# Designs tried in a protein design run: designed miniproteins, single chains, continued (5). Part 84

Each design is a single chain, and the fold is of that chain. pLDDT is the mean over its residues in the fold that is shown.

## One batch from the design tools (miniprotein)

Design m19102
Fold by ESMFold2-Fast:
Structure m19102 (fold): chain A 85 residues (1-85)
Amino acid sequence: MDRRFAEEHYESGVLYLQMKNYDEAIRHFQRALELDPNFARAWYNLGLAYEKQGKTQEAIDYYQKAVALDPSFKEAQANLDKLKK
């Protein structure tokens, strides 16, 4: 059981996101979420990676998941509002 690896996969995803390697970022965030599906920040960064690839609907869906898990997540709400127009 791999709960201890959710944070490591998340951190790797953030690194790939900073490198603009969105495919690898997505893979790592998906692995983090398989290990911890309540990881709101991983849902947010998954949405951010999809937005950077121009996949707006997937980005909206993932930002909605992040906000649903953490209603205080201001960055996720701001990006959701921006994309919904």
Scores: mean pLDDT 84

Design m19103
Fold by ESMFold2-Fast:
Structure m19103 (fold): chain A 68 residues (1-68)
Amino acid sequence: MTEEQRKKMEELLKKVSEEMVKKIKEVEKELEEQKKLGKEPDLETLRKEVTSLTAEALRRIGDAIDEG
């Protein structure tokens, strides 16, 4: 792998990481609101969100490799 490819991957990973952190914070806020209402957190929704975020990150990395 070339140095140029490594730098592009590093920048992509940083961007993906920042977007994932933002989405995780949104999920965390929703869970806190549910707890404040006296409801148990929806673990199925949390599991789906985590799976979706991971799949999205992998797709974006794959697309960048495929297009580059």
Scores: mean pLDDT 73

Design m19104
Fold by ESMFold2-Fast:
Order: sequence, then structure tokens, then C-alpha cells
Structure m19104 (fold): chain A 65 residues (1-65)
Amino acid sequence: MKVSSLSAAMILGAEIVNLGGEKVEFKDKTITITVRELSPEMRELIAALEEAAKKAGATVEVRLL
């Protein structure tokens, strides 16, 4: 279950980058998302990633450029 949650988080991270996010970094138990703008679509992807990360025992940090 934790492994499946991490896989989901990785897929959502790729979708965030594809939608125009600058980068998504996975390090230890922290996922850092760097974006220039928070569109409604980006906020939904970040919320989904936060849920997947929580199930995997990780935290999400969002950074605005």
C-alpha cells in the first residue's frame, strides 16, 4: 500500500511538471513542488499529490517562484 501510494505521487509529480510546473523533487520523506503560478488545475494536482504523499508517510512543500 505505501509503495502504491509513492507510485501515485510520482505519477502526479510528472503531471504537475507536464502542466507547467518548474520541478518536483523527491528527497527522503519530503516532496518539494516548485511552480511559477497556481492555476486551479495545478492546485487540484497538488491536492491529489498531498493525499498520495500522506498515505506514503511523506510531506509536501509548495514553493512559488
Scores: mean pLDDT 75

Design m19105
Fold by ESMFold2-Fast:
Structure m19105 (fold): chain A 88 residues (1-88)
Amino acid sequence: MFYEEAEKLIEEAEKKIKEKDYEGALELLEKAYEETLKVEDPEKKAELLTRIAELLRRIIQEAPELAEEAKKLGDKVSKALDEALEKI
């Protein structure tokens, strides 16, 4: 269930990036991160965290005015990804 919710939020964030709504995308990625932390399977968790990190990199590249906020979330994502990868 949490995997499906996180995946849906990631897909919605990707659509927002395509629409150039980077603020909306960042909000959705914050929610996706929270749902991803609830995923028990470390392999699936790492997959979702990797996708979130990739979209955050796009926001930093395409919307530099949001770079500080995106990097802050990116730091949390990187730490969670390292922890998930240690369990695989």
Scores: mean pLDDT 86

Design m19106
Fold by ESMFold2-Fast:
Structure m19106 (fold): chain A 109 residues (1-109)
Amino acid sequence: MAQAQADLQAAAEEIEKLVKLSPETRERINRLVARGAQKAIDAALNGDFEKARKVAEEASREVARLIYEEGLKQNPEKADEIRELAERYGRALSEVLYQTAKEVAEKMK
């Protein structure tokens, strides 16, 4: 968990230097993260850790896509750099969501 949270924060800080997320995009990301987290927790509580990982990955992929699309509109000349940062953020977010779901499931035993 701690490493994934650190990776997520580092990627977020790098993204902030290249991409200014609109309030609308930020709200969409917040909703995707909240829904993904809840679905992953629900799956983990039912012992379905494969589903928990899948929903965490799906939510994180969608968040990465939104960051990339917004960044591409603002700095198309840095498309490759923005893609790498969005993918890094998505991977870290997926791990944070999955590990949080596992910890919640373990605490409820």
Scores: mean pLDDT 86

Design m19107
Fold by ESMFold2-Fast:
Structure m19107 (fold): chain A 64 residues (1-64)
Amino acid sequence: MKKVVLVRGNDKEKAEELAKKLKEELGADDYIVLTNVSVEEAKEYAKKLEEEEGYEVYLATAPE
């Protein structure tokens, strides 16, 4: 099962930096950055990845 870090943030640069750091620290296979989405939308996206792709998803929010 693939492990994916999903980071939500309005600052794309900060979100990508956090995603890369968490990917390295958690030994995840990939990361995804979502900008301009609510916490609820990010959670629904994570659930979709888990249900459709079978990923183990770690959801985080980047500091603003």
Scores: mean pLDDT 81

Design m19108
Fold by ESMFold2-Fast:
Structure m19108 (fold): chain A 115 residues (1-115)
Amino acid sequence: MPTLTLTQSPASLTVPEGGSATLTWQVTDSNGNPYSGTNVNWYKTAPGEEAQLLISNSSTLASGVPSRFSGSLSADGVATLTITDLTKADTATYLAQATENGATAFGAGSLLTVV
């Protein structure tokens, strides 16, 4: 079965309150090549909280998520999550999930710290 992998950049990022963060993750196929057909979901995880869906299908904002969150996916398999007007409550690990032909892969997570 083909297996997808996600390569994340940066692994951690520290940004002042009121700033903006951009998290970028490359989706690759089972041979390590960029995969442009993969839809990517983005999740926020924090200690003691359930994982919250932020973005579905690469760019669709999930219900109840503020418009300061946005997502995109390029033709070369680069998925991007952008967060503007950062608050200290945005301090969390952000995960991308990709699915192809019933196989699901998660990235290792990007830790965002808002100071």
Scores: mean pLDDT 75

Design m19109
Fold by ESMFold2-Fast:
Structure m19109 (fold): chain A 101 residues (1-101)
Amino acid sequence: SAAERERRRERLIKELTERLKAKDNRGVALLLLEYANWYLGRKLSSDEWAELMAEVIDSLSEEEKELLNKYLRGEPLSDEEVERLAEELVRKLDEILEKRE
């Protein structure tokens, strides 16, 4: 349902923000993958997951891509920047999943 989807998105953003602050890149990837698997009602293959994440990253704005690149380089991010990155990753993932199914 729409209400369940919204609750899962809110939970995902919160948990993703915590994993990003902890620099738990594996935890970040697993949270996003679990959301995608739940949304589609099936488990994505490694290839499908790689393609989906590439599309998510490519769909980010130039400013959002810079923020992601700063994070990946281990550069310090403010709490607001981490929250924004989490929100945008989830928003783009959700938009792409809606278009595919």
Scores: mean pLDDT 86

Design m19110
Fold by ESMFold2-Fast:
Structure m19110 (fold): chain A 77 residues (1-77)
Amino acid sequence: SMLSDKEAEAEAYILAGAVYISLGRQFLERGDIEKAIEFYEEAVRYYEKAAELSEGEEKELAEKRIKETREKIEELK
């Protein structure tokens, strides 16, 4: 299957968001809640960009990731 430029860009944003989730988790595990929140907020920004470029199931997945990440941020405040 061949991805369009738009689909490839959306996939790159999903991967960027996942990296920031991983960073947030690492800082949370060391007790740095403030830095963890900062990385989770950055992950939300990338997932929002992915959702804007996506359609159908891929958009729904990005929107689910946004919701789950926002819920984590609120739990840490």
Scores: mean pLDDT 86

Design m19111
Fold by ESMFold2-Fast:
Structure m19111 (fold): chain A 83 residues (1-83)
Amino acid sequence: SAQQALAEEVAKILEEVRKLVHEKKYEEAIKLLEEAIEKYKDDPAARAKLLFALSEVYHLAGEYEKAEEYDEKARELEELAIA
């Protein structure tokens, strides 16, 4: 299904992000996530997952204010996706 294909694509992006984070390539991980968020802008569930990942990367990079901002945005979209 289209939903399953989207979930698999998001999972692949998150796996690449984890690899970049392991290498401490936070700027590359952030760029990848920002591009993915724009690509999947019309899917609230996919955007929420990607925004949670972006928040985590900012937290690991020590940018706590941005991490909190993106976490809040992700929670709002997750609530919309469940409703």
Scores: mean pLDDT 85

Design m19112
Fold by ESMFold2-Fast:
Structure m19112 (fold): chain A 61 residues (1-61)
Amino acid sequence: MEKARALEEKGKKYLEEGNLDKAKEEFIKAGQILMEQGKSREARELIERGIKELREKEEKL
């Protein structure tokens, strides 16, 4: 698997575990790798989606 996809999957797992700090870190890393590959649109979409999921999980705390 590409590193960006692996980091995105890690972020999702951390979200399910309630580890918001690690989830955010993994999503940011995944987006950064996509930007380095010239996929700025996908990077921004991934980060925005991850942040939205993080906010929803934080509200439940």
Scores: mean pLDDT 77

Design m19113
Fold by ESMFold2-Fast:
Structure m19113 (fold): chain A 71 residues (1-71)
Amino acid sequence: MKFSKKVLEEMEKSAKEAIEKLKSIPNPSEYEKKAIEYFEKAIEAAKEGNYEEAFYYEILGTLYLMKSAIE
């Protein structure tokens, strides 16, 4: 995949904002906890330069976040 500097910066910003928001939830559900885990993995993968893995973890975090919203 092709990742520009802007895309990488937006991915990191988005993941960090999601983590902060989710951590503010009292008694998070299992889906919310999984979302936090995957967003944290996305940030770690990005720090290691593994941008494809970072992207996939961000998608997984988003899926768990969406699942928590509809359940």
Scores: mean pLDDT 77

Design m19114
Fold by ESMFold2-Fast:
Structure m19114 (fold): chain A 55 residues (1-55)
Amino acid sequence: SAAQAARDAALQELMRWTKEKVDELDADPSLTEEQRIVRFVEETRRKAAELAAAL
């Protein structure tokens, strides 16, 4: 269905984005491990909400 295809595309984009975000945060030497986890959770939550709103 079109709804299933849209959901699958959103999930694929979220997975691609989360991988890039992990690499981005890992590349920042100013961040502690705790700060990387907190920022990853917050940024991923925002991205997931953005993708869901576009469905």
Scores: mean pLDDT 87

Design m19115
Fold by ESMFold2-Fast:
Structure m19115 (fold): chain A 55 residues (1-55)
Amino acid sequence: MSSEEREAQRKRAKAIADGINREVPPEQQQEVLDQASKVLGLSQEAKDYARSLLK
């Protein structure tokens, strides 16, 4: 991916993680992130970044 595409993916991943942290209980956050990543087409790198932001 270009650096611009990587940045866009990272920004999207952060928004998803922020939403999960607000709305989803800790025990379900990993499952919700997996589904959201699949639906929204996040790269593995972006998914890993989002996962690092979960509480």
Scores: mean pLDDT 79

Design m19116
Fold by ESMFold2-Fast:
Structure m19116 (fold): chain A 58 residues (1-58)
Amino acid sequence: SMKLKAVSLEFRGLAYREEGRLDEAAELFRKAAELYKESGDEDEAKRLLERARQLEQQ
C-alpha cells in the first residue's frame, strides 16, 4: 500500500539523518510525504515536508 511504502521511506530517511546524510534524508522525507498525501494522510505529509525543510536549513 502507499502508506506502508511511505512509512518505509520515512524510516530510511531517519537512518540517513542519523548518518549525517542530510540532503539524502531530506529527499527521502519529501518522497515519503508525496506517498502520505496520495494515501490521504495530509498531516503526515506536512510533518515530513517540515522535517525536510529543517534539514535543508542546516
Scores: mean pLDDT 83

Design m19117
Fold by ESMFold2-Fast:
Structure m19117 (fold): chain A 70 residues (1-70)
Amino acid sequence: SELDKLEEEFGELMLKAQEKLRDIYRTDPEKAKELSKKISELTRKAFEALENGDVEALRQAIEELKKLIE
């Protein structure tokens, strides 16, 4: 389903986000903390969308996460 595809995309983005956080943390822990907070907020929204089957909310969370880490 469309929801399943978005869940897969979200999982892939989370792996990229964690890698980016580790790289930033090595040179600037404070920037990593700020980025981590934003990622956590988007992750919460994405999980809420998944629990509710809200495809549009999940798309928005994915797009915001892409913008944040890319």
Scores: mean pLDDT 85

Design m19118
Fold by ESMFold2-Fast:
Parts: sequence; structure tokens; C-alpha cells
Structure m19118 (fold): chain A 78 residues (1-78)
Amino acid sequence: TNAEVLALAAEILAEETESEEAKEHFRKAAEAARAGDLEAAKQHVMKAVDALLEAGVSEDEIARMLEAAYARAAAAVA
């Protein structure tokens, strides 16, 4: 995973989500990715996904959000 793409995707997800817990984890994922710590970034994305599931967001909706954010980030960094 490209660090810039992951950081931008996480920023987009943080802006789009209304879950405070998920928002916090997406922001931490972006910070970790910018620092070059891709393992920490991935762990924070997973925690954000868990927080969204706990908040009642469906697996399908989360998958669509992640796919859309990643695609937009990849296009912006290319």
C-alpha cells in the first residue's frame, strides 16, 4: 500500500464518518501513514471499521466507503 494513498484515503473517511471513535481512528491512521508506519496505519483502519460496525453501519456500506475513498486517493496521488 502506498503511504500517501493510505493517508489521503483515511483523511477522506475521517471527514465522511459521523462516528467519533471511527473518525479518531481514521485520523490516527492518516498520521501513522504520513510517518511511514504502515502497520500502525492499517491497525487504526481496522479499529475504525470495528467502531463503524459497533455504530450500526453495515459491512456493505463500510466496504463501499473504503473502496470509494481509496479510489479517490489513488487518483489524486497518481
Scores: mean pLDDT 84

Design m19119
Fold by ESMFold2-Fast:
Structure m19119 (fold): chain A 64 residues (1-64)
Amino acid sequence: GEEVLKLLEEGARDIEKARELAEKYKEKMEALIESVKKLLGDKLSDDEALREALRNQAEVVKLS
């Protein structure tokens, strides 16, 4: 719901918050990060891939 969306958007803006979410939801976040790296290329840093994954997931939640 709305609370999940806020957490995802905060993670997309703040790398420390993004890392906290990645630790809490490790398995789901690993899959999303791998997906982002496949789409945007292997040159993306782990932090960049994590923030992009959270931003993309926030958009999915907004559309649901």
Scores: mean pLDDT 72

Design m19120
Fold by ESMFold2-Fast:
Structure m19120 (fold): chain A 71 residues (1-71)
Amino acid sequence: MEEEVLARIDAAFDRWGLSPEAREAAVRTAKEALEKGYTPGQAIHAGLRAGFLAEQGLPVEEAVKEALDAV
């Protein structure tokens, strides 16, 4: 469950060559979403959103907060 969600995020980031900061934001967001009881699909979407926000220059903590607030 959680491992599958994180593996999917990792595979997408490896394929697209996104920054380590974007990956960290995505992983943190997905883990927190799952811990809060969101579905695996919601966790993946929130994680990818946080990753793209971090890639655009948002600090990891702010990207995580904004992505989780949108779920």
Scores: mean pLDDT 76

Design m19121
Fold by ESMFold2-Fast:
Structure m19121 (fold): chain A 88 residues (1-88)
Amino acid sequence: MAEADALLRAGSEAFAQGRYEEAYELFTRAAELAEGERRAVALTGAGQAAFELGDYEKAAEYYERALEVDPELEDARENLEKAKAKLE
């Protein structure tokens, strides 16, 4: 879906530039529009943006949701463990 792909690209660009709140909004919007692999990527991006914003609980929730879509996402699994470690 072209709209979801555009939001994913915009979110990745915002994230790369350190605009984590904007990246979070773009990735969450992409996840609402996307299905399957694209949704899993968008949910993982939202989790990464939340992690950079210091919201480790939210980051963990998004990584868990990404793994519900694709249980074999190694990056999401690794990042989930990092987020859980931050929650103490």
Scores: mean pLDDT 86

Design m19122
Fold by ESMFold2-Fast:
Structure m19122 (fold): chain A 79 residues (1-79)
Amino acid sequence: SDLQKAKSMAQQAISYIQQGDYETAAQLLRRAAILAKKGGDTQAADLLNQAADYAEQGDKEKAIQLAQQAIDLLDQSLS
């Protein structure tokens, strides 16, 4: 499903942030946001876009926090 793909991409983005690859992480978070919105989870999509903004700024802590919040919402939608 689109929500499962969004979750997978958000998890991959967190891994890239941990590696210091903020550019790849931001791209994955933006793509995850599109899929979350297509799957009907607009709140997760908004959080993923905010996480991408923080990743682009190099704010590791905020990017991971918002990406994890989005993953939690996606998990709730998938349950």
Scores: mean pLDDT 89

Design m19123
Fold by ESMFold2-Fast:
Structure m19123 (fold): chain A 60 residues (1-60)
Amino acid sequence: MSQEEKLEFMLEVLERTLNETKVKPESLPEIIKSIEEAAKELGLSEEQIQKLKDLVKEKI
């Protein structure tokens, strides 16, 4: 799986999860930290990690 495919997969999973799950603003720091850890494990760039974080912030 390429880095682009990994990013796309994570974006789809996050979008689906955030749409299905009622998330409170108080949970945002924990969610952001989990995303950063998962994305770093997948070898995503800082720019790609920032896109994931921005998506979460928009949805919450």
Scores: mean pLDDT 76

Design m19124
Fold by ESMFold2-Fast:
Structure m19124 (fold): chain A 90 residues (1-90)
Amino acid sequence: DSAAMAALARGMAAAARAAGRGLGREALGERTEAVLLQIAEALAAGDVAAAEAIAEANRALLEEGDALMQEAAKDPAVVEAALAAGRAAR
């Protein structure tokens, strides 16, 4: 279900932005959010191939974003903010 995947990607985008802000990595959080929102738009349009191409083109940034989220997981206040932002964006 591409619509459900789009909602998940929007939630992840909001969570990445909140995590970046909480950890003083705001620019990385914003860049990760922008890419995840592009992926979400492609998925919302039913264009899975475009979503995959965007992810591949931005693989290094998404790996940095994943590392940011792993670091965020160590701080309960950042986790709470990221989960709240993710739920609100779905």
Scores: mean pLDDT 87

Design m19125
Fold by ESMFold2-Fast:
Structure m19125 (fold): chain A 61 residues (1-61)
Amino acid sequence: MSEEEKEAALKYAERLAATLSPEDAKKVLEYVKEGLEDESKFEETLKKIGEIVKEGLEKKK
């Protein structure tokens, strides 16, 4: 994935975090910060963010 796509995905995750519970939102934001500070973990942090968002929207309904 391009760097611009990764930045867009992180921004999208940050916006989604605002619609989740405060606990899930905090976790998503921590992963966003970690991915921005350490590009080598960027793909792993994006995957974890996606799982948290998916679980928050589907399982916590």
Scores: mean pLDDT 70

Design m19126
Fold by ESMFold2-Fast:
Structure m19126 (fold): chain A 92 residues (1-92)
Amino acid sequence: SKAEEYIEKAKEYIKQKDYEKALEELKKALEEAKELIKEGKLEEAEKIIEEVKELVDEIIEEVKDTDKEIYKKALELETEIGVLELELAVKK
């Protein structure tokens, strides 16, 4: 899926320590997950959200003491993940 392509790009950026670009790709993956939720593809959306959450948590751990701006962006994405998890819960 297109979301999985964004996740793979994010993983490559994480290996390069380019966390800002990694977060941009993960945000694109979440937008694809939002579309899947609208289409009623809840199981597919849940899988994407879980993968994105794991990578965002990894980025947060790496940047929390080194890059305040990237840390803020990662926390914003974590908030978006929480909203989507709630949407999934109420639609199931």
Scores: mean pLDDT 87

Design m19127
Fold by ESMFold2-Fast:
Structure m19127 (fold): chain A 75 residues (1-75)
Amino acid sequence: MKKREEAIKHLEEGIKAYENGDYETALKHFEKAVELGEGRLKALAYYLMADVYRKLGDNETAEEYIAKAEEALAA
């Protein structure tokens, strides 16, 4: 599936950016993974966005993304 493969590539690039401490680039890639992904893949992208916001000290936004991830898993 074209969208699924593209979502996976964005997750991989986002994780690389996250590991390098480039949180802005990581968020852009995870946002694309959310746009293109479904179910567990979309949930994973939301969990990774929550991790980024936690690293930035924005715990409130991190909790919002955790809720979005759980909703994606329930769908």
Scores: mean pLDDT 85

Design m19128
Fold by ESMFold2-Fast:
Structure m19128 (fold): chain A 85 residues (1-85)
Amino acid sequence: GAMFEEDARLLREVRELVSKALEYAKQGKYDEAIKYVERAIEVAERIHRQDDRDLVLTPLRKALEALKNGDIETAIKYLEEALSL
């Protein structure tokens, strides 16, 4: 139904934003990476299915905290985890 189609669209949008965040993080552009992770979190919070939302939000929130703390290796691992879902 329409809700499943919307969730699929939102999940694609999250993956696109996370892919950009990961690219910026690998380039040392951490402010850009943070902005893309924050946008990905905003999109992910709109996912209607709780299981899909929680699976994506948990690694994204951990990646954001790691980026803010300068723990780039941990941030990259969590961004890659979010893309594997």
Scores: mean pLDDT 88

Design m19129
Fold by ESMFold2-Fast:
Parts: sequence; structure tokens; C-alpha cells
Structure m19129 (fold): chain A 92 residues (1-92)
Amino acid sequence: SEEAARAKAEEQAKRQEKAQLRGEAVSNLMTSMRYRREAKESEDIEKAKQLLQKGLENAKIGARNARKAGDEELYKIAEQVAKENQALLEQL
């Protein structure tokens, strides 16, 4: 039926949007992890703080995108990464 065809098209569009958001969340987390590594390798405390702040921001964006994608596991990972970056900032 036309109704069933339309419903399938809407489901496919939603699936593609969620896949894109999930991919963006993964990219945000990879960026956050890279900033954290660069911060640990930095001998400059102020530079390390700036890198960890960028890492924290990317982890928060990743969590938001994971939530929009409906990926609860990725959301929990992103929240954990954000909490770890916040804790590292507080130690500096």
C-alpha cells in the first residue's frame, strides 16, 4: 500500500539520520581522546588545561549526538569521557 511505502521511506530516513549522528558522536569522542593524549604529552600546564577543556567540550557534544541517535551505550561512554576530562582538569 502507499501508506506502507511511505512508512518505510520515513523509517529509512530516520535510520540514516541516526547513523549520521552516531558517526558524529564517535568522531567527537575520537577528537576528545586525541586532545586528552596531547594534554598528557604537554609540559605546559596552561596548554594542557586548554587541550583538556577542548576534550571536555567534544565529549559533551558527543554525548548530545549519541543521545539524539538513541545510542544509550555511546552516550554513557561519552559521559564517562567527559567526567574523566573534568577530573583531570581539576587535578591541574
Scores: mean pLDDT 90

Design m19130
Fold by ESMFold2-Fast:
Structure m19130 (fold): chain A 98 residues (1-98)
Amino acid sequence: EPQVAVSGGGLYQAGGTLTLSATLSSGPSEPLVVALFLVLPGGQEKFVAADALKQGQTLEATLNSLTSEDTGLYAARAYAPGAEEPLATGQPTQVTVS
């Protein structure tokens, strides 16, 4: 079963830089589309980054000039190419910008 892991959570300062990583830790031989999102308090999602990954590969996203609006849960999902429903959702990581 595909699995995706997110890292890079923690406490960050406003105006600083944050690097998030989403790793496809298990998956099929074919690439999956891994997408990273910021989950907002209302359950809405802000797109951060996406790439086609094979098992063991990592997507990195760097956010500069951090504001309190970058605070929240960062989640990654893996999709089959062209699919609307995810095959896997990783445990979200909390980011706090102050």
Scores: mean pLDDT 84

Design m19131
Fold by ESMFold2-Fast:
Structure m19131 (fold): chain A 58 residues (1-58)
Amino acid sequence: MEEAKKKAYEEIKKTIEEAFRSGKQGKVDTEKIAKELGLSVSTITKLAKEALQEVLRS
């Protein structure tokens, strides 16, 4: 993965894992992450789905 995509994926995965551990639904602020890392919202949404599947598989 490109550096920006890797960083986005790790941030999203961490947010999902924390929400899961705390028992809270939580919600990833995809728009903020996209703006900060210079990625599109659609790219962040795709990464969020991949991260969610990874966490559920774990």
Scores: mean pLDDT 71

Design m19132
Fold by ESMFold2-Fast:
Structure m19132 (fold): chain A 78 residues (1-78)
Amino acid sequence: SKETLELAREALREAREARRLREEAKAAGDAIAYSGWGVRLVGAGTGGFIAKKRGEKEGDEEAVRLGEEAMRAAGMKL
């Protein structure tokens, strides 16, 4: 569905942005920002997982692909 695909796209955008900012925080030695972006990565990975499962149920291969990409960007092994 459009909603599942949008969830997958949003999860992927969040995962990529949070990972980038987490690496910037690490380079800057900002442990608080690093931890905060780590929490956002977990949230983005969870969103990707939900989008993948919804996409599988709906037969939306694009949503499954983007959901899996979001999970990989978030460092998840699912």
Scores: mean pLDDT 85

Design m19133
Fold by ESMFold2-Fast:
Structure m19133 (fold): chain A 58 residues (1-58)
Amino acid sequence: SADLERGRAYLAKAKAAENGEEAGKYAAGSVTYFERAGDDAGAREAAEVGRQKGLELG
């Protein structure tokens, strides 16, 4: 679905982000799209990536 594809694209951007603000925005977007697609595992991964990148990058 389009929501699943967007969730995956935003997750990839969150993982590639070089600053915490960008990582957080992409991770939040990824969570939203995975939740809309019903992918609870994807939403959890996106939330964890956002948390970890926030701690690492500020």
Scores: mean pLDDT 84

Design m19134
Fold by ESMFold2-Fast:
Structure m19134 (fold): chain A 73 residues (1-73)
Amino acid sequence: DAAARERREEVRLGAGTLRAVELKEEISDEEELREALARAHEEVVRLAEEEPARLEELARRAVERAREIAAAL
């Protein structure tokens, strides 16, 4: 089902965006941030395959966090 695949990718992207924003706020060193982002991306991909329900929760948080950031702009 193409719709199920698209939804799964949207959830993955949302969770990745939330983690990237959190890491950018926590880590000021660019090199360290880059490495942390790479690890976070691998973790999100793993969660998408093994724990989709948890990834959905992270995606929900990502949407809320993105809305907060947009409101602050």
Scores: mean pLDDT 65

Design m19135
Fold by ESMFold2-Fast:
Structure m19135 (fold): chain A 74 residues (1-74)
Amino acid sequence: MEREHAVKETALSLFYAAEDYEAAVEIYEEMLKEGLEPSAMVLAQVGEAYRKLGKEEEAEKYYELARAKGGTPP
């Protein structure tokens, strides 16, 4: 549901803004488990959260996913 998707994205963004990077990543994992597709903004926030947690390889992966998803469709 779009409502559930929006609630999860809002929660992730709030944890990210609070610098609770572990909680932000946890919400992302819940979104994936529930079959929700994260937005480009959420993918970028997850990438930065992984970088803050010292997982630079994961951070790069999610930055590329965010860029691909944030592009305007033809």
Scores: mean pLDDT 76

Design m19136
Fold by ESMFold2-Fast:
Structure m19136 (fold): chain A 61 residues (1-61)
Amino acid sequence: MIDKEELREQGEELAKEALEAAKQGDNEKARVLAIAAALLYAGAGDSEAALEALNKVEEAL
């Protein structure tokens, strides 16, 4: 059984790491982490959070 709450929490952590990587100028790491976060949010059924994570990181780059 997939724990959707755990997937959301992992997505949130990766999204925060992606923003920190973008802030540090590591654009490749930021994009990879943002995509991973979006996939975790989508797996949790939260497509809105997935798109928000991608857009927020792109805005920071």
Scores: mean pLDDT 80

Design m19137
Fold by ESMFold2-Fast:
Structure m19137 (fold): chain A 61 residues (1-61)
Amino acid sequence: SMDDFIQALVDYVRDDVELAKEMVKGLREALREAEAAGDDELAEFYRRAIKALEKLVKERE
């Protein structure tokens, strides 16, 4: 599921705040491309992934 993929991303970067920040940066670029393409499902996935990773970054700083 989408939630399972997002949790896997969070778990992958849990102990590496700098990697989490770089992933957020890449996901924001991917989100812009998905929105430009009109891919609402993919855009929603990226928004949720960004939110989860940004929460992790705030909790670790």
Scores: mean pLDDT 85

Design m19138
Fold by ESMFold2-Fast:
Structure m19138 (fold): chain A 71 residues (1-71)
Amino acid sequence: SMAEKIEELKKRIEELEKTVSQKEVDDALAGKNNDPDAVRLAIARLKLESLENGTPLDQRKIAVLDQLEAG
């Protein structure tokens, strides 16, 4: 369900925030940091915002984001 996906993303964000700073996330979004955890945190936050704000992500964009999380 959507609620389960939101809960999973929030838990992932909380775990990543323990080791990743806001500066590392900002640098990852600017293409200046390729740290996998910083990239994963940035992507998880974007997915959460999309789900909470009702802004649809297309399947191609989701697949690209998932590949970035996996790398």
Scores: mean pLDDT 73

